# Designed miniproteins, single chains, part 20

Each design is a single chain, and the fold is of that chain. pLDDT is the mean over its residues in the fold that is shown.

## One batch from the design tools (miniprotein)

Design m704
Fold by ESMFold2-Fast:
Structure m704 (fold): chain A 66 residues (1-66)
Amino acid sequence: GAIAERNRRGAERAAAQPNGRSAAAGAAHDLTKEGGEEGRRYARLAAGSKTPEEARRYALLAADAA
């Protein structure tokens, strides 16, 4: 439906926007408090990522490790 298409486009645009990187970096920061060594490492990589897509990938890895 039109709503699903709009949500997908919104998510893609958010991922391309600087705001997407900031959101992922914020989530990664929280994970550094709970995650182990590997979780912390991935969270740091997410925070240092150049693109919001890379930041999200590392944030997911940090969450999985935590």
Scores: mean pLDDT 60

Design m705
Fold by ESMFold2-Fast:
Structure m705 (fold): chain A 70 residues (1-70)
Amino acid sequence: SETDKEEVERLIEHWKSKLPFLEEKNPKVAEVVKEAIKEAEKLRDSNPEEALKILEETNEKVSELLEEEL
């Protein structure tokens, strides 16, 4: 849906804005985010629901990885 596509674009921009910070603090987490952005961009127009799911799952994975480091 159009709403899903807009949310995908919003989340891609959110993660792109966080990448410089993540690359400095945890390069492994930054790599996970970069791969998720690439996959979401590929799916944004053809399957925005799947792209949104990938970005939401990425948010969960990043949170888990950062908490494990504490």
Scores: mean pLDDT 80

Design m706
Fold by ESMFold2-Fast:
Structure m706 (fold): chain A 71 residues (1-71)
Amino acid sequence: SLVSEEAQKLLDEAIRALRNGDYEKAVELFKKALEIDPNNPGVYIALAEAYDKLGREEEAKEAEQKAFDLS
């Protein structure tokens, strides 16, 4: 999928948040990116990883399923 410049900036910030252990911020930033580009399976995979790090297993599974449905 093509990602807008705004969505890419949000993704870059989300990835930094993940690397820094700020998992809740990463979730927020990935969700904002999905508001701009909702049909990006890669973002749902990253969101699932962020949820997994938070111990939010149900939300992680939902994000994984969405990534699968979009692939």
Scores: mean pLDDT 84

Design m707
Fold by ESMFold2-Fast:
Structure m707 (fold): chain A 61 residues (1-61)
Amino acid sequence: MSEEELEELAERLKNSNSVEALKILKEVADKLTEEDIKRLAELLGLSVENVRTAIEVAKSL
C-alpha cells in the first residue's frame, strides 16, 4: 500500500469498534506487505506482533 493508504487505514481502524476493525483488516489482509505491517504498527502505536496477530484473527473470521 502507499503511505497515504496506510495512514487512512490506521485512522479508520482507530475510529472503528473491534468488530468493524477486524472486518476492515480481513478485507485488506492479502494486500499488506511486511513493510506495510511495520508501518501500520507504527501508526497505531502497536507492536508488529500485535498487528500480525490481529490480521491472522481477522483472516480466520
Scores: mean pLDDT 82

Design m708
Fold by ESMFold2-Fast:
Structure m708 (fold): chain A 81 residues (1-81)
Amino acid sequence: MLEADAAVEGTVTVDGRTLPAGGGLFGDTLYAGAYDPATGEAYRVTLTGVRVDGDVVTGEGTAENTATGEVVPARATLRRV
C-alpha cells in the first residue's frame, strides 16, 4: 500500500454543511474523515485531481456517510501539517 505523501487538516463541505476534517494526500487523491458533532455522523471523503498550492490542498469529490452509506458531493480546503 502507498503511504500518504502529506497529512492534511481543514474543512470539508458535505451536503451544504462545513465540517472539520483530517486525512492524507496520496499523489493527486485525498482521503479524509469528517465528523459532524451536531448529528454524530461521520463521513469518509475521497477527492481526486486535488490541487496543491504551497501548503493548501483543494479538491472536489464524494463523501460517504459511514452509518447510512449515502454518497454525496464533497469539496474541501485543507492544509498540509
Scores: mean pLDDT 79

Design m709
Fold by ESMFold2-Fast:
Order: C-alpha cells, then structure tokens, then sequence
Structure m709 (fold): chain A 85 residues (1-85)
C-alpha cells in the first residue's frame, strides 16, 4: 500500500475507527518491543478521545508522520487498516 493510500484510508475512517486504529497500533508496537512508539500511539488515541479539536488535528498529523518515518510502524498501520470492517 502506498503512503498516499494510507492517508486516504485513515481520513475515510470515523473518529471511533481512528481511535481503535491508534490503540491497536500501540498494542502491536508494544508486542514488537517498540515501547516509545507504543506510548506515542496511546497518547494519540487519548487525544482523539478526550482532546480539544486542535489536539485531535495534531494527533492525526503526528500519527501519519510517525507511520511515514518508521517502516515498522507503517507496516503495522497498513495491516490494521486492512482489518477494519
């Protein structure tokens, strides 16, 4: 999947689906020993649930930036996007 396709799919998700995706990426990152990444994606999920409108925009942007910069996170995001119903 291209990164452009990841971005399009991510923004096609509901807010609830974006939260679930961030939580599942965090869980899978933790299972792979990517502890710092897992903490960041948990923070993104929390911001999407409980944050202000500005914090939600920042969380979505940082989520996609981390997926862009880290190939292992990109793979997790791509696989989890394929599982969303």
Amino acid sequence: MSFQEIVKLFYSLSDEEQIKLAEEVAKRAEELGLTDSAELFRQYADALKNGSEKEKIIARTQFLLEAYLNPELRKIVEEELKKIK
Scores: mean pLDDT 88

Design m710
Fold by ESMFold2-Fast:
Structure m710 (fold): chain A 60 residues (1-60)
Amino acid sequence: SDKIAELEREATHRLVKIMVELRDAEKPKSLDEMGELNQKLLEKAEEIRKELEERIKALE
């Protein structure tokens, strides 16, 4: 469905934007800080994935 494709596109755009913004905001200075940033990115990616799944389910 066109709506599903649109939701997937929006989710992808949001994820990329969050990744860029979070890197710019956190400005990691050490390997430990980079590890923390990666953990936050993974958590945000999981949230976006779950939200996408819920939105797709709501269409059916």
Scores: mean pLDDT 80

Design m711
Fold by ESMFold2-Fast:
Structure m711 (fold): chain A 98 residues (1-98)
Amino acid sequence: MEEIIKELREVFEEALSKIREVADGATANEISRVLKEAYEKLIQAIKNGDLERAEKIFDELVKKLREIVAKSPANQDELQKIVDELEKRLREILEKAK
């Protein structure tokens, strides 16, 4: 369980760092808020063994991130790639939590 939580933290921190390098301040701040909220909810779901809830939180996070990226004034393709990488890594972590 501690390893899963550590991997989640690292994945979220890496994604946020990459987003801050390419996004404008408003987009970066909105994504930061969404990531922090999703991280807290995801950790609680995993600690409770509620993998169905964790998958729902993950799906909702990816949907929200894609909506924010679509509204970004610049670097949409690069932001989309960061979100795609985050989605892939989160799926791998959730599979390990089973």
Scores: mean pLDDT 82

Design m712
Fold by ESMFold2-Fast:
Structure m712 (fold): chain A 60 residues (1-60)
Amino acid sequence: DELKKKIEEVIEKATREVQEAKTREERVRVLQKTANELLELGMSNEEVSRAVREIVERAR
């Protein structure tokens, strides 16, 4: 439960940060930081890849 909430918070924060990013370099930095945070929370590489894709899609 706590872990799921933390993952959702990280994804939501990253989505907003990507939307606010003015350059491609800023967006890449946010996504790399987010991927590392999700890996540290115990997500698999596949799950992290899907989460990053969702963040990019939502931020459009």
Scores: mean pLDDT 83

Design m713
Fold by ESMFold2-Fast:
Structure m713 (fold): chain A 78 residues (1-78)
Amino acid sequence: MEKIEITLTLQGKEITEVLDKKELIETLRKGLEEAREAGAPEEVLELLERLLEAVEKGDGEAASEALQELLRKGGELI
């Protein structure tokens, strides 16, 4: 079972999650498709694609960075 480690900071708290890579890829592909159908901004779609690519490559650092930026942008859009 291939795993990926993602670290992000929420409200000053550092959180590290170890996730199943295949399950995360499937979740992100579905999320990206749903975001496109919902008319999400291009910058959000680009961040989702970058996150998916990083997870597929097993790059936990790049995945963490992309997810952190997505959370920042999501908060700005709400």
Scores: mean pLDDT 77

Design m714
Fold by ESMFold2-Fast:
Structure m714 (fold): chain A 58 residues (1-58)
Amino acid sequence: MKAVAKKDYTAKTETELSLKKGDLLEILEENSDGTVLVKNTKTGKSGLVPKDILIELD
């Protein structure tokens, strides 16, 4: 599933991913704690981000 970042996000931990507004992401896994594991399609990097900063795409 694809998603786009609503806003810039700075990683708070080593397991999180920093994002820029408009980054196109692939959702790999959704967690029950409100985080999602995503891959940045431009950089190829993966990490956790809060679900609230994402817009999900079909």
Scores: mean pLDDT 81

Design m715
Fold by ESMFold2-Fast:
Structure m715 (fold): chain A 85 residues (1-85)
Amino acid sequence: KEKLIKKGDELVEEALKAYEQGKYEEAARLFTEASGLYLKAGDSTSFTSSALLAIAAGIEAGDDALIEQVSAAISKEVKKINEEE
């Protein structure tokens, strides 16, 4: 599962670069993808930080639909760990 954390770290680096360039929509997508990988790896700390950054990037983009999409994706990943029904 170290491979999932490493891939998540790479996506976070990519997302931070996008964020710094004002590409908030792209950053939100990358942070969301990274958060899902961290959650699958059992890294709750990195999941939480990535998820919050994804939401922050969505807010910066001014895209309510993107914020909803990110929140829904994060919620879906959390439900999978809690045994989805």
Scores: mean pLDDT 75

Design m716
Fold by ESMFold2-Fast:
Structure m716 (fold): chain A 83 residues (1-83)
Amino acid sequence: MEELIREAAKFAAEKYQEGVHKGNIVLDVRKWLLKKGVSEEETHILSTALGRALTKAEVKNDYSVEYLEKELRKEIERLEKEK
């Protein structure tokens, strides 16, 4: 999971630099995770957390890999605690 979080943050940062809208970044990451053989459940958690992390990045105007990774970890912890 930790390696996937870091890779997803890097992927999202790259897509943002390419001018991709945050909603499409979430969809692109979801497709990428599924192609890597990540489960539907883990993919849903990661993509949902990424959407929330990107919203925070937009408010902060900080789309760095470091910031996205930190926010992804926090949002995943929140989603896991809700189960």
Scores: mean pLDDT 80

Design m717
Fold by ESMFold2-Fast:
Structure m717 (fold): chain A 62 residues (1-62)
Amino acid sequence: SVAVTAQALVRFAHLPREVAERAARTGKISREEAERVARLRGTSPEEAARGIEAMVRAMNAS
């Protein structure tokens, strides 16, 4: 299901593929990746990390 979670993160959270795959595998996003995503999305790093980790957690809860 890691591949399905990664695909959902790319599609719905608009993450770069490499970030989505790591987040799907670990359930976490690093501070550097959160800062990168925050710059791409115009959000804070804290908000980017929380949103991504919440999405992975929700998908794993099924």
Scores: mean pLDDT 76

Design m718
Fold by ESMFold2-Fast:
Structure m718 (fold): chain A 71 residues (1-71)
Amino acid sequence: MTEEERKAIRAVAHTLLGVADYLEGNYEEALKHFEEAIKLDPTFKSAHRLAAEVYRKLGDEEKAAEYEKKA
């Protein structure tokens, strides 16, 4: 397994953890996981879209629009 493949797998893992936190209403923790996924794989559009949804739940429309544009 290459370092790039390992980063992609970690990005998926963080996205799943973020979804779990989001479903539990832990929006700040969900956001940390989605942002980590984006850092590991910036091309992972699903993580950008999920981060936008969390920012929307937190009332940060400017950040929500920023992440939505990258999704």
Scores: mean pLDDT 83

Design m719
Fold by ESMFold2-Fast:
Structure m719 (fold): chain A 61 residues (1-61)
Amino acid sequence: MIKVVSLVMRAMAYDEDGDKKAAVESLREAALEAAKNGDYELAKQISERAKKKYGVEIELP
């Protein structure tokens, strides 16, 4: 859980710095980490956020 939160916060920091690519990659890692932890609902929410804000689809396992 803490790692997922850290990755989401990192994505927000990259977004504020204008590094959209790094922000997307951090969200992708956060979604995959949430899925690995069994929290598929959180993983789906993070994936949907990336799709809505950056137009990037994150495929969950």
Scores: mean pLDDT 80

Design m720
Fold by ESMFold2-Fast:
Structure m720 (fold): chain A 125 residues (1-125)
Amino acid sequence: LEEYSAQLAIDLARAYVNKGEYDKAIEYAERAIELGNDKQKAEAYTVLGEAYLKKGDYDKAIEYFQKALELDPNNARAHLLLGEAYYKKGKFDEAIKHYQKAIELGSGRLRKTAEELLKKVEEEK
């Protein structure tokens, strides 16, 4: 009665991030990693990294975004959020590199967000 599919666990983790309930997001993302295939694990690591980023644990955020990119190197969202984590640590050159990858690989709102964040880093460099 507590069986979650990996996709359901990912969807719940994303919903909890959006609600600001980061500890619940972490719980469901970790469950998705246990249950999922490589694609689902990459998605789950991205959500796990985002939850840690929102909690201010930038080192764990970087670690989990890097794990997501090991499984899915072209994940535009993982590059965007990894750039944000590096920016929060004052690692501006690393932030720029990952924002540029998010622009290259992304589209629509994600690309626009990456372009805006890249401009902010270049002004603070």
Scores: mean pLDDT 88

Design m721
Fold by ESMFold2-Fast:
Structure m721 (fold): chain A 105 residues (1-105)
Amino acid sequence: MSAAELLALGEAHYAQGKAAFAAGDYETAVAHYTQAIRYYSAALGPDHPKVAEALENMGEAAFAAGDYDLAVALYRGAARIYRRQGDEEKAREALEKAEEARRAK
């Protein structure tokens, strides 16, 4: 597949993940975000902001499903990418969500 095709597939899965989350289908949301991360990483590289956004939204879905350990790992993953991109504000927000998830378990 071309980089453009990989990006389009990532965007489609990201949109489907958001729709599943809005419908309360958190397991389906996690599955679609997992595919979005794979396609975005292949098209844009693993440290791209779109990968961080998908990790953060996957963390929200994991939290809503009660998988707090997964949510912590995903939020920390997003924070690492945001920090590498110089976005200290988004990195701090993601780490605050990781702390909330850690305290919930």
Scores: mean pLDDT 90

Design m722
Fold by ESMFold2-Fast:
Structure m722 (fold): chain A 61 residues (1-61)
Amino acid sequence: SLEEEVELALAIMQASLAKKNGDYETAAKYYERAAEIAERLGRPDLAQEFRKLSEEYKKKA
């Protein structure tokens, strides 16, 4: 739905902002949220990519 697409965009923006500020723990959390929303949108390909990003930023935290 449009609401879920907006939520996805906001989660990605929050993750990007956290990354720019060196807050890798927060970036990982928002990428995990983006993955959950992508699954609800029927996009398992996007969900996998976002979970991979979440794991990468958890390692940097």
Scores: mean pLDDT 87

Design m723
Fold by ESMFold2-Fast:
Structure m723 (fold): chain A 66 residues (1-66)
Amino acid sequence: SLAEEALRLAEEALRLAEEGRREEATKMMDKAQGLVVKAMSLGEDEELVRRAAELLREAARIVREL
């Protein structure tokens, strides 16, 4: 599902951010955010979408500090 893919990409974005890979993390965050928006529009699993959004907020926080 798009929600599951969004969560997977959000987890990867957080990992890249934690590794200090700012450019790669930002690119992955953009991809995951696009899937979050699409999953929301299709009424996919709200819990998975919420979790993906939480991980993306954490990744953004880390990237901002780099």
Scores: mean pLDDT 86

Design m724
Fold by ESMFold2-Fast:
Structure m724 (fold): chain A 79 residues (1-79)
Amino acid sequence: SNLQKAKQAAQTGIQRLNQGDYDTASQLFRWASILARQGGDTQSSDLLDQASTYASQGDGTSARDLGNQAISGLNSSIS
């Protein structure tokens, strides 16, 4: 499903963020945001879009917090 794909992309984004690869993390969070929106989870989509923006700005702490919140939201949306 699109929500499962969004979760996988977001989780990979967190891994890249932890490795210092903020550009790849930003792209993965943006992709996860699109997939979450297509899956009907607009709240997690918005969080992932914000995570993408913070990652692109080098704010790993804010990006990680928002990304993890989105992953939690996606888990709740996946049935």
Scores: mean pLDDT 89

Design m725
Fold by ESMFold2-Fast:
Structure m725 (fold): chain A 58 residues (1-58)
Amino acid sequence: EFEKFYDALVELARDQLSPEQAEKVEKEIDELRKTITDPEEGFQKAVELFKKALEEEK
C-alpha cells in the first residue's frame, strides 16, 4: 500500500512540478525508502517533501 502511495506521489510531482523539482522529489523519496524502515513515517515525510517542493518551486 505505502509503496503505491510513493509511486503516486512521484507521478503527481512529475505532473504538477517542473521537471527539475519533480526529479528532486523523486530522488528524495527514493532516499526515504532506503533510510526509513517504517513505511508510515516514510510516507508522511514524502508528503511533506512534495508540499515543500510545491511551495519552494522556482
Scores: mean pLDDT 74

Design m726
Fold by ESMFold2-Fast:
Parts: structure tokens; sequence; C-alpha cells
Structure m726 (fold): chain A 63 residues (1-63)
């Protein structure tokens, strides 16, 4: 379930909401999950940004 949520969040960011809805239908994602993605989209984006920052910090420490 979590992996499908992230796929929809990425699809929305890359291709917009309409494409993300089509992907949700193809993956058989419940409407409750789609609603949660809509409400928590900003939180999901923030988590991705934090992940990128952590990755950059690890690369800096290896130098």
Amino acid sequence: MREKYLELAQTRAEKGWDEALKKAEELGVPESVIKELEVNYDIAQRLIEVGDEVEAEIARRKA
C-alpha cells in the first residue's frame, strides 16, 4: 500500500493529477487512499525533499 501511495504522489508531481487518477484506477487503489493522497500530498512531497537532503549529507561526509 505505501509503495502505491508513493507511485501516485510521484505521478502527480511529474504528470499532474489527471494522470495520477488514471494510474490509481489501473493499480486498483481504493478511493480512501486517493483521498488521503490528496489531503497529504504536501506531506509526501516534504518527505521526498528530506530524503534528498539526507542523501546529499551522506555524499558530503564521504568526501
Scores: mean pLDDT 65

Design m727
Fold by ESMFold2-Fast:
Parts: structure tokens; C-alpha cells; sequence
Structure m727 (fold): chain A 77 residues (1-77)
């Protein structure tokens, strides 16, 4: 179900946050990318854009991260 996909996406995003806290940026990127895919499959566009924004920030793409954050804000409204 979409609810189960969203739940798994949230779990992966939480794991991404833990990897980042541990200093494992590459693992965090992988986890946030997987979370973004599952959020999109679940129809959670705001969640997908937030996860994609996290990836952009971790890759050093501040302009893309800002654009994705603005899009996520609009999708959540």
C-alpha cells in the first residue's frame, strides 16, 4: 500500500539521518535517495522533494537544494 511505502521511506530517511550523524555522508546520500524513490511511489511529493533536497545539500548543490525546498513547501501547502 502507499501507507506502507511511505512508512518505509520514513524509516530510510531516519537511517540516513543516523548515517549523517555518524559522519557517513555517502551512506546518508544512498539512504535519502532510496527514501525519495519510495516517497514518490507513495504519492508523497513533499517527502520526496525534502529527501531530494537533503541529497542536494550533501552533494554541495545549494541552489538545487533551495529550489527543491521551495517546491516541497508548495507541495505540502
Amino acid sequence: SKEELRKKALELAAEGGKALAAGDVEKAIELFEEAAKLFREAGDEAGALDAEGAVALLRGDEEKAAALAAEADRAAA
Scores: mean pLDDT 84

Design m728
Fold by ESMFold2-Fast:
Structure m728 (fold): chain A 56 residues (1-56)
Amino acid sequence: SAKRTLAQALVDLDLTVEELAKRLGVSPEEAQRIFDRVLERLGAKSREELRELAKQ
């Protein structure tokens, strides 16, 4: 599914707040907000839940 594919991509890339900030050219605070929104859209509350979604 699309949700599983996106979760797998995030896990594979080991996307952290710092990496997201670097890629988008934003502050770490803004990157954290973006990361939280991505987690919410994928139905995860944490990186741990994101890993579980990737395995589904």
Scores: mean pLDDT 67

Design m729
Fold by ESMFold2-Fast:
Structure m729 (fold): chain A 85 residues (1-85)
Amino acid sequence: MRKEAEELLRKGAEAFEAGDYEKAIEYYTKAIELDESARGLGGLGLALAAAGDYESAIRYLRKALELAPDDEGIRALLAEVEAAA
């Protein structure tokens, strides 16, 4: 895995935990630009949903499931976001 992408995923998670969803979206977006992983796409979808952008969240969570179809966490989050939209 790219070291730079891993660092951006870590920063995205820290920003999300701090409630800074705008910064989390920025870091996760940069991470997937370097390495489009299910973890990065899932994190971006989660941050977008927390920010109230359910349409974009659904789009990225669906992409994450294409890369990791057996990921129960992403599947459950996608179902919850679709129900809230």
Scores: mean pLDDT 85

Design m730
Fold by ESMFold2-Fast:
Structure m730 (fold): chain A 67 residues (1-67)
Amino acid sequence: KELLEKGIEALNKGDLETATEYLKKAALKYAEVNPEAAELAQKAALAARAGDAEEAKKYAEEALKLL
């Protein structure tokens, strides 16, 4: 949960590189315990890396909803 929240905070600050790093760590952490949340966190990381903070935040919030 904390890694997703840190990713969202970084997105809100416009720090897309830091956001991508936290969202990738969240995806890895949840891969075995909550695969749906992990997939959404990975989509969020990809969106952040592409510069789409709004889409990244949408996926990160959906992942957080599953936790």
Scores: mean pLDDT 82

Design m731
Fold by ESMFold2-Fast:
Structure m731 (fold): chain A 58 residues (1-58)
Amino acid sequence: GLTDEKARAALEKAKAENDGAAQLAIGHEVRKHASDVSEEVLKEAEEAAREGARQSLA
């Protein structure tokens, strides 16, 4: 199962590596498991997906 700690670790790693595709993919994956994570982590996933999409347009 997905946990807040695992979700945050994956999102932070993708963000640190400036990997927009990974941010988008992980953001969408976390949203599919919304019931397994806190609202705070879900919001972080939404922000990562938005940032990843923005980078993909460049």
Scores: mean pLDDT 78

Design m732
Fold by ESMFold2-Fast:
Structure m732 (fold): chain A 56 residues (1-56)
Amino acid sequence: DKVLEALRLIIEGRVESVEELAAKVGMTKEQLEKLFREKTGITPEELLRGYREARA
């Protein structure tokens, strides 16, 4: 499940950008954004920003 793998990488702080996240899960940035929008209703950029802010 690509969404769960992407979410795990975000939560673990293993990626700094959506481009890096997409590459690690084997998708393009555009494909990843579409998948997150369809499955979660939020963008991977918003999730990354939120978790990055929480760790700061």
Scores: mean pLDDT 78

Design m734
Fold by ESMFold2-Fast:
Structure m734 (fold): chain A 59 residues (1-59)
Amino acid sequence: MEEEKKKVEEAAEEYAKLLEELGSKGTEEAKKRAKEGGLEAGEALKAAAEEAKELKEES
């Protein structure tokens, strides 16, 4: 479904943005993996992105 694809893309985008803000490289790789893995990969990346975001804000 298209809405699921958008959710995966959104998760990949947020994950990439967080990695860049943390000074990481390879954000393009993360986005590719999320898109190829589909919903499950995007869901895992979104969870990781939210966790990383909280760690960044706590710091």
Scores: mean pLDDT 61

Design m735
Fold by ESMFold2-Fast:
Structure m735 (fold): chain A 55 residues (1-55)
Amino acid sequence: MSLVELAEELVAAAEEDPSTARAVIKLLESLLPKLGSEEKKERMRELIRRVREIE
């Protein structure tokens, strides 16, 4: 599984249980510098933004 695929799974989990959103955001932010391309980083930033819309 790629880091982006893992991130998408975590976002889905946060959408099902918003109480996990803060933990998911922290985990996604920790993965951001490990991504090798700007396109993957932009996708990760979009996923982080999406989770931030969930309290």
Scores: mean pLDDT 80

Design m736
Fold by ESMFold2-Fast:
Structure m736 (fold): chain A 79 residues (1-79)
Amino acid sequence: SKVEEYLKKLDELIKNENFDELRALIQEVVDTFDEETQRLFLLHLGLKRIESDPETQAKLDELIREAVKRINEKRKKKK
């Protein structure tokens, strides 16, 4: 499944602290997948945040806020 492949990649990017690629992956998910799948990725990211050290939590908080903003902006541009 494409969704499962993206979730696995997300986990690897968090583990490797590759936040620039993680940001790009999240933006691709927001731009490509339906709202239900986008929410699933945000939930997964939130769960990873809880289990992370404070520095990683701060980075994930930033990425989650950016993703939510992007989703809301897409909704405003859609009829």
Scores: mean pLDDT 82

Design m737
Fold by ESMFold2-Fast:
Structure m737 (fold): chain A 75 residues (1-75)
Amino acid sequence: ADAARLAGEGVLLAAEGRLEEAARLFREAAREALAQGQNLAAAEYLRLLAEVLRRLGDEEAAAEAEAEAARLEAA
């Protein structure tokens, strides 16, 4: 699935320290998962996004991603 592939690429980029590119891929993966109704997968990708955003120093964006993930898990 496209979302899982994007997330996998994001994990590899994050491991290489390419955090901004990893964040973009996790955002794309979450959007694709949401478009397919895969709420739990989207929540997982948003949590991966939040981790990368914290490593970039963007604590506000990380908190927003975690809040969206929590909402999707509650739905």
Scores: mean pLDDT 88

Design m738
Fold by ESMFold2-Fast:
Structure m738 (fold): chain A 64 residues (1-64)
Amino acid sequence: MAEELVEKGKEALEKGDYEKAAELFTKALELDPTNREAALGLARAYMELGDEDRGVATITALAA
């Protein structure tokens, strides 16, 4: 389930649809908060949208 959303998010990133990518990765993290791939994708999407601070915060939260 979460893996499917991660794949869709990565596809959105490749297409340059960063808002859609952020939405999909956020959904994946709601289903599996420990999914590092989803969190890294979300951080990438935020950075591409110009929100570097939120991107960094997302990566830092994974560093448990």
Scores: mean pLDDT 76

Design m739
Fold by ESMFold2-Fast:
Structure m739 (fold): chain A 97 residues (1-97)
Amino acid sequence: SNLEKERENLIKFLRDEHKLSDEQVAELEAIMDRYVELVKAGKKDEAYDFLITEGERLARRYREDDSPQARAFALVAETLVAIAEMQRAIDKLIESR
């Protein structure tokens, strides 16, 4: 599967699972577009650092919001951080073999 299809599948899953608003989906798409751009440019470590930084920023911004959608988006942001950390670990493991 190509990286663009993986991005689309992830966004669809997170949107449907957490019932994200159109505005939240647009913000997630912008973050994932930048992530994909960096990965395609061969800047994998920069891509992971970007996703971790943006995910932590969004989690802090939305965690204290009283709306269910904002709290759901904070959880989505935390999930993006976990995905980036896991992908970095997998890449390091593969490169060491």
Scores: mean pLDDT 80

Design m740
Fold by ESMFold2-Fast:
Structure m740 (fold): chain A 116 residues (1-116)
Amino acid sequence: MIEVKESGGGTFKEGSSVTLTAKISGVDLSKSLVSWWRQAPGELPRFVASISADGSTSYDPSVQGRFTISRDVEKQTVYLNMTNLKKEDTAVYYAVLYVGERNELVFGEGTEVTVV
């Protein structure tokens, strides 16, 4: 079974740093496209960052320079390192796996980040 599990959320102070973690199972992470998306209260889901099979990364301009996406292929894990947190970063964060063979998106239940 293909599964995505996010963790690392909580309540954080403005200006602090946190790393969110997404554990991926049922696919080879070295051949996968994984993206982070966030949904703030009352807003539509927004793209944050992605990492492709070849390790290429992409970022939304609003987080570029503050957030870094990375992966550990041996651990089947994708990370979102968030620095200099702002109150506007308060959202539920989802890791989204694109399964090209099925033309399907798989995502977990998300992890909530609250900036105070």
Scores: mean pLDDT 88

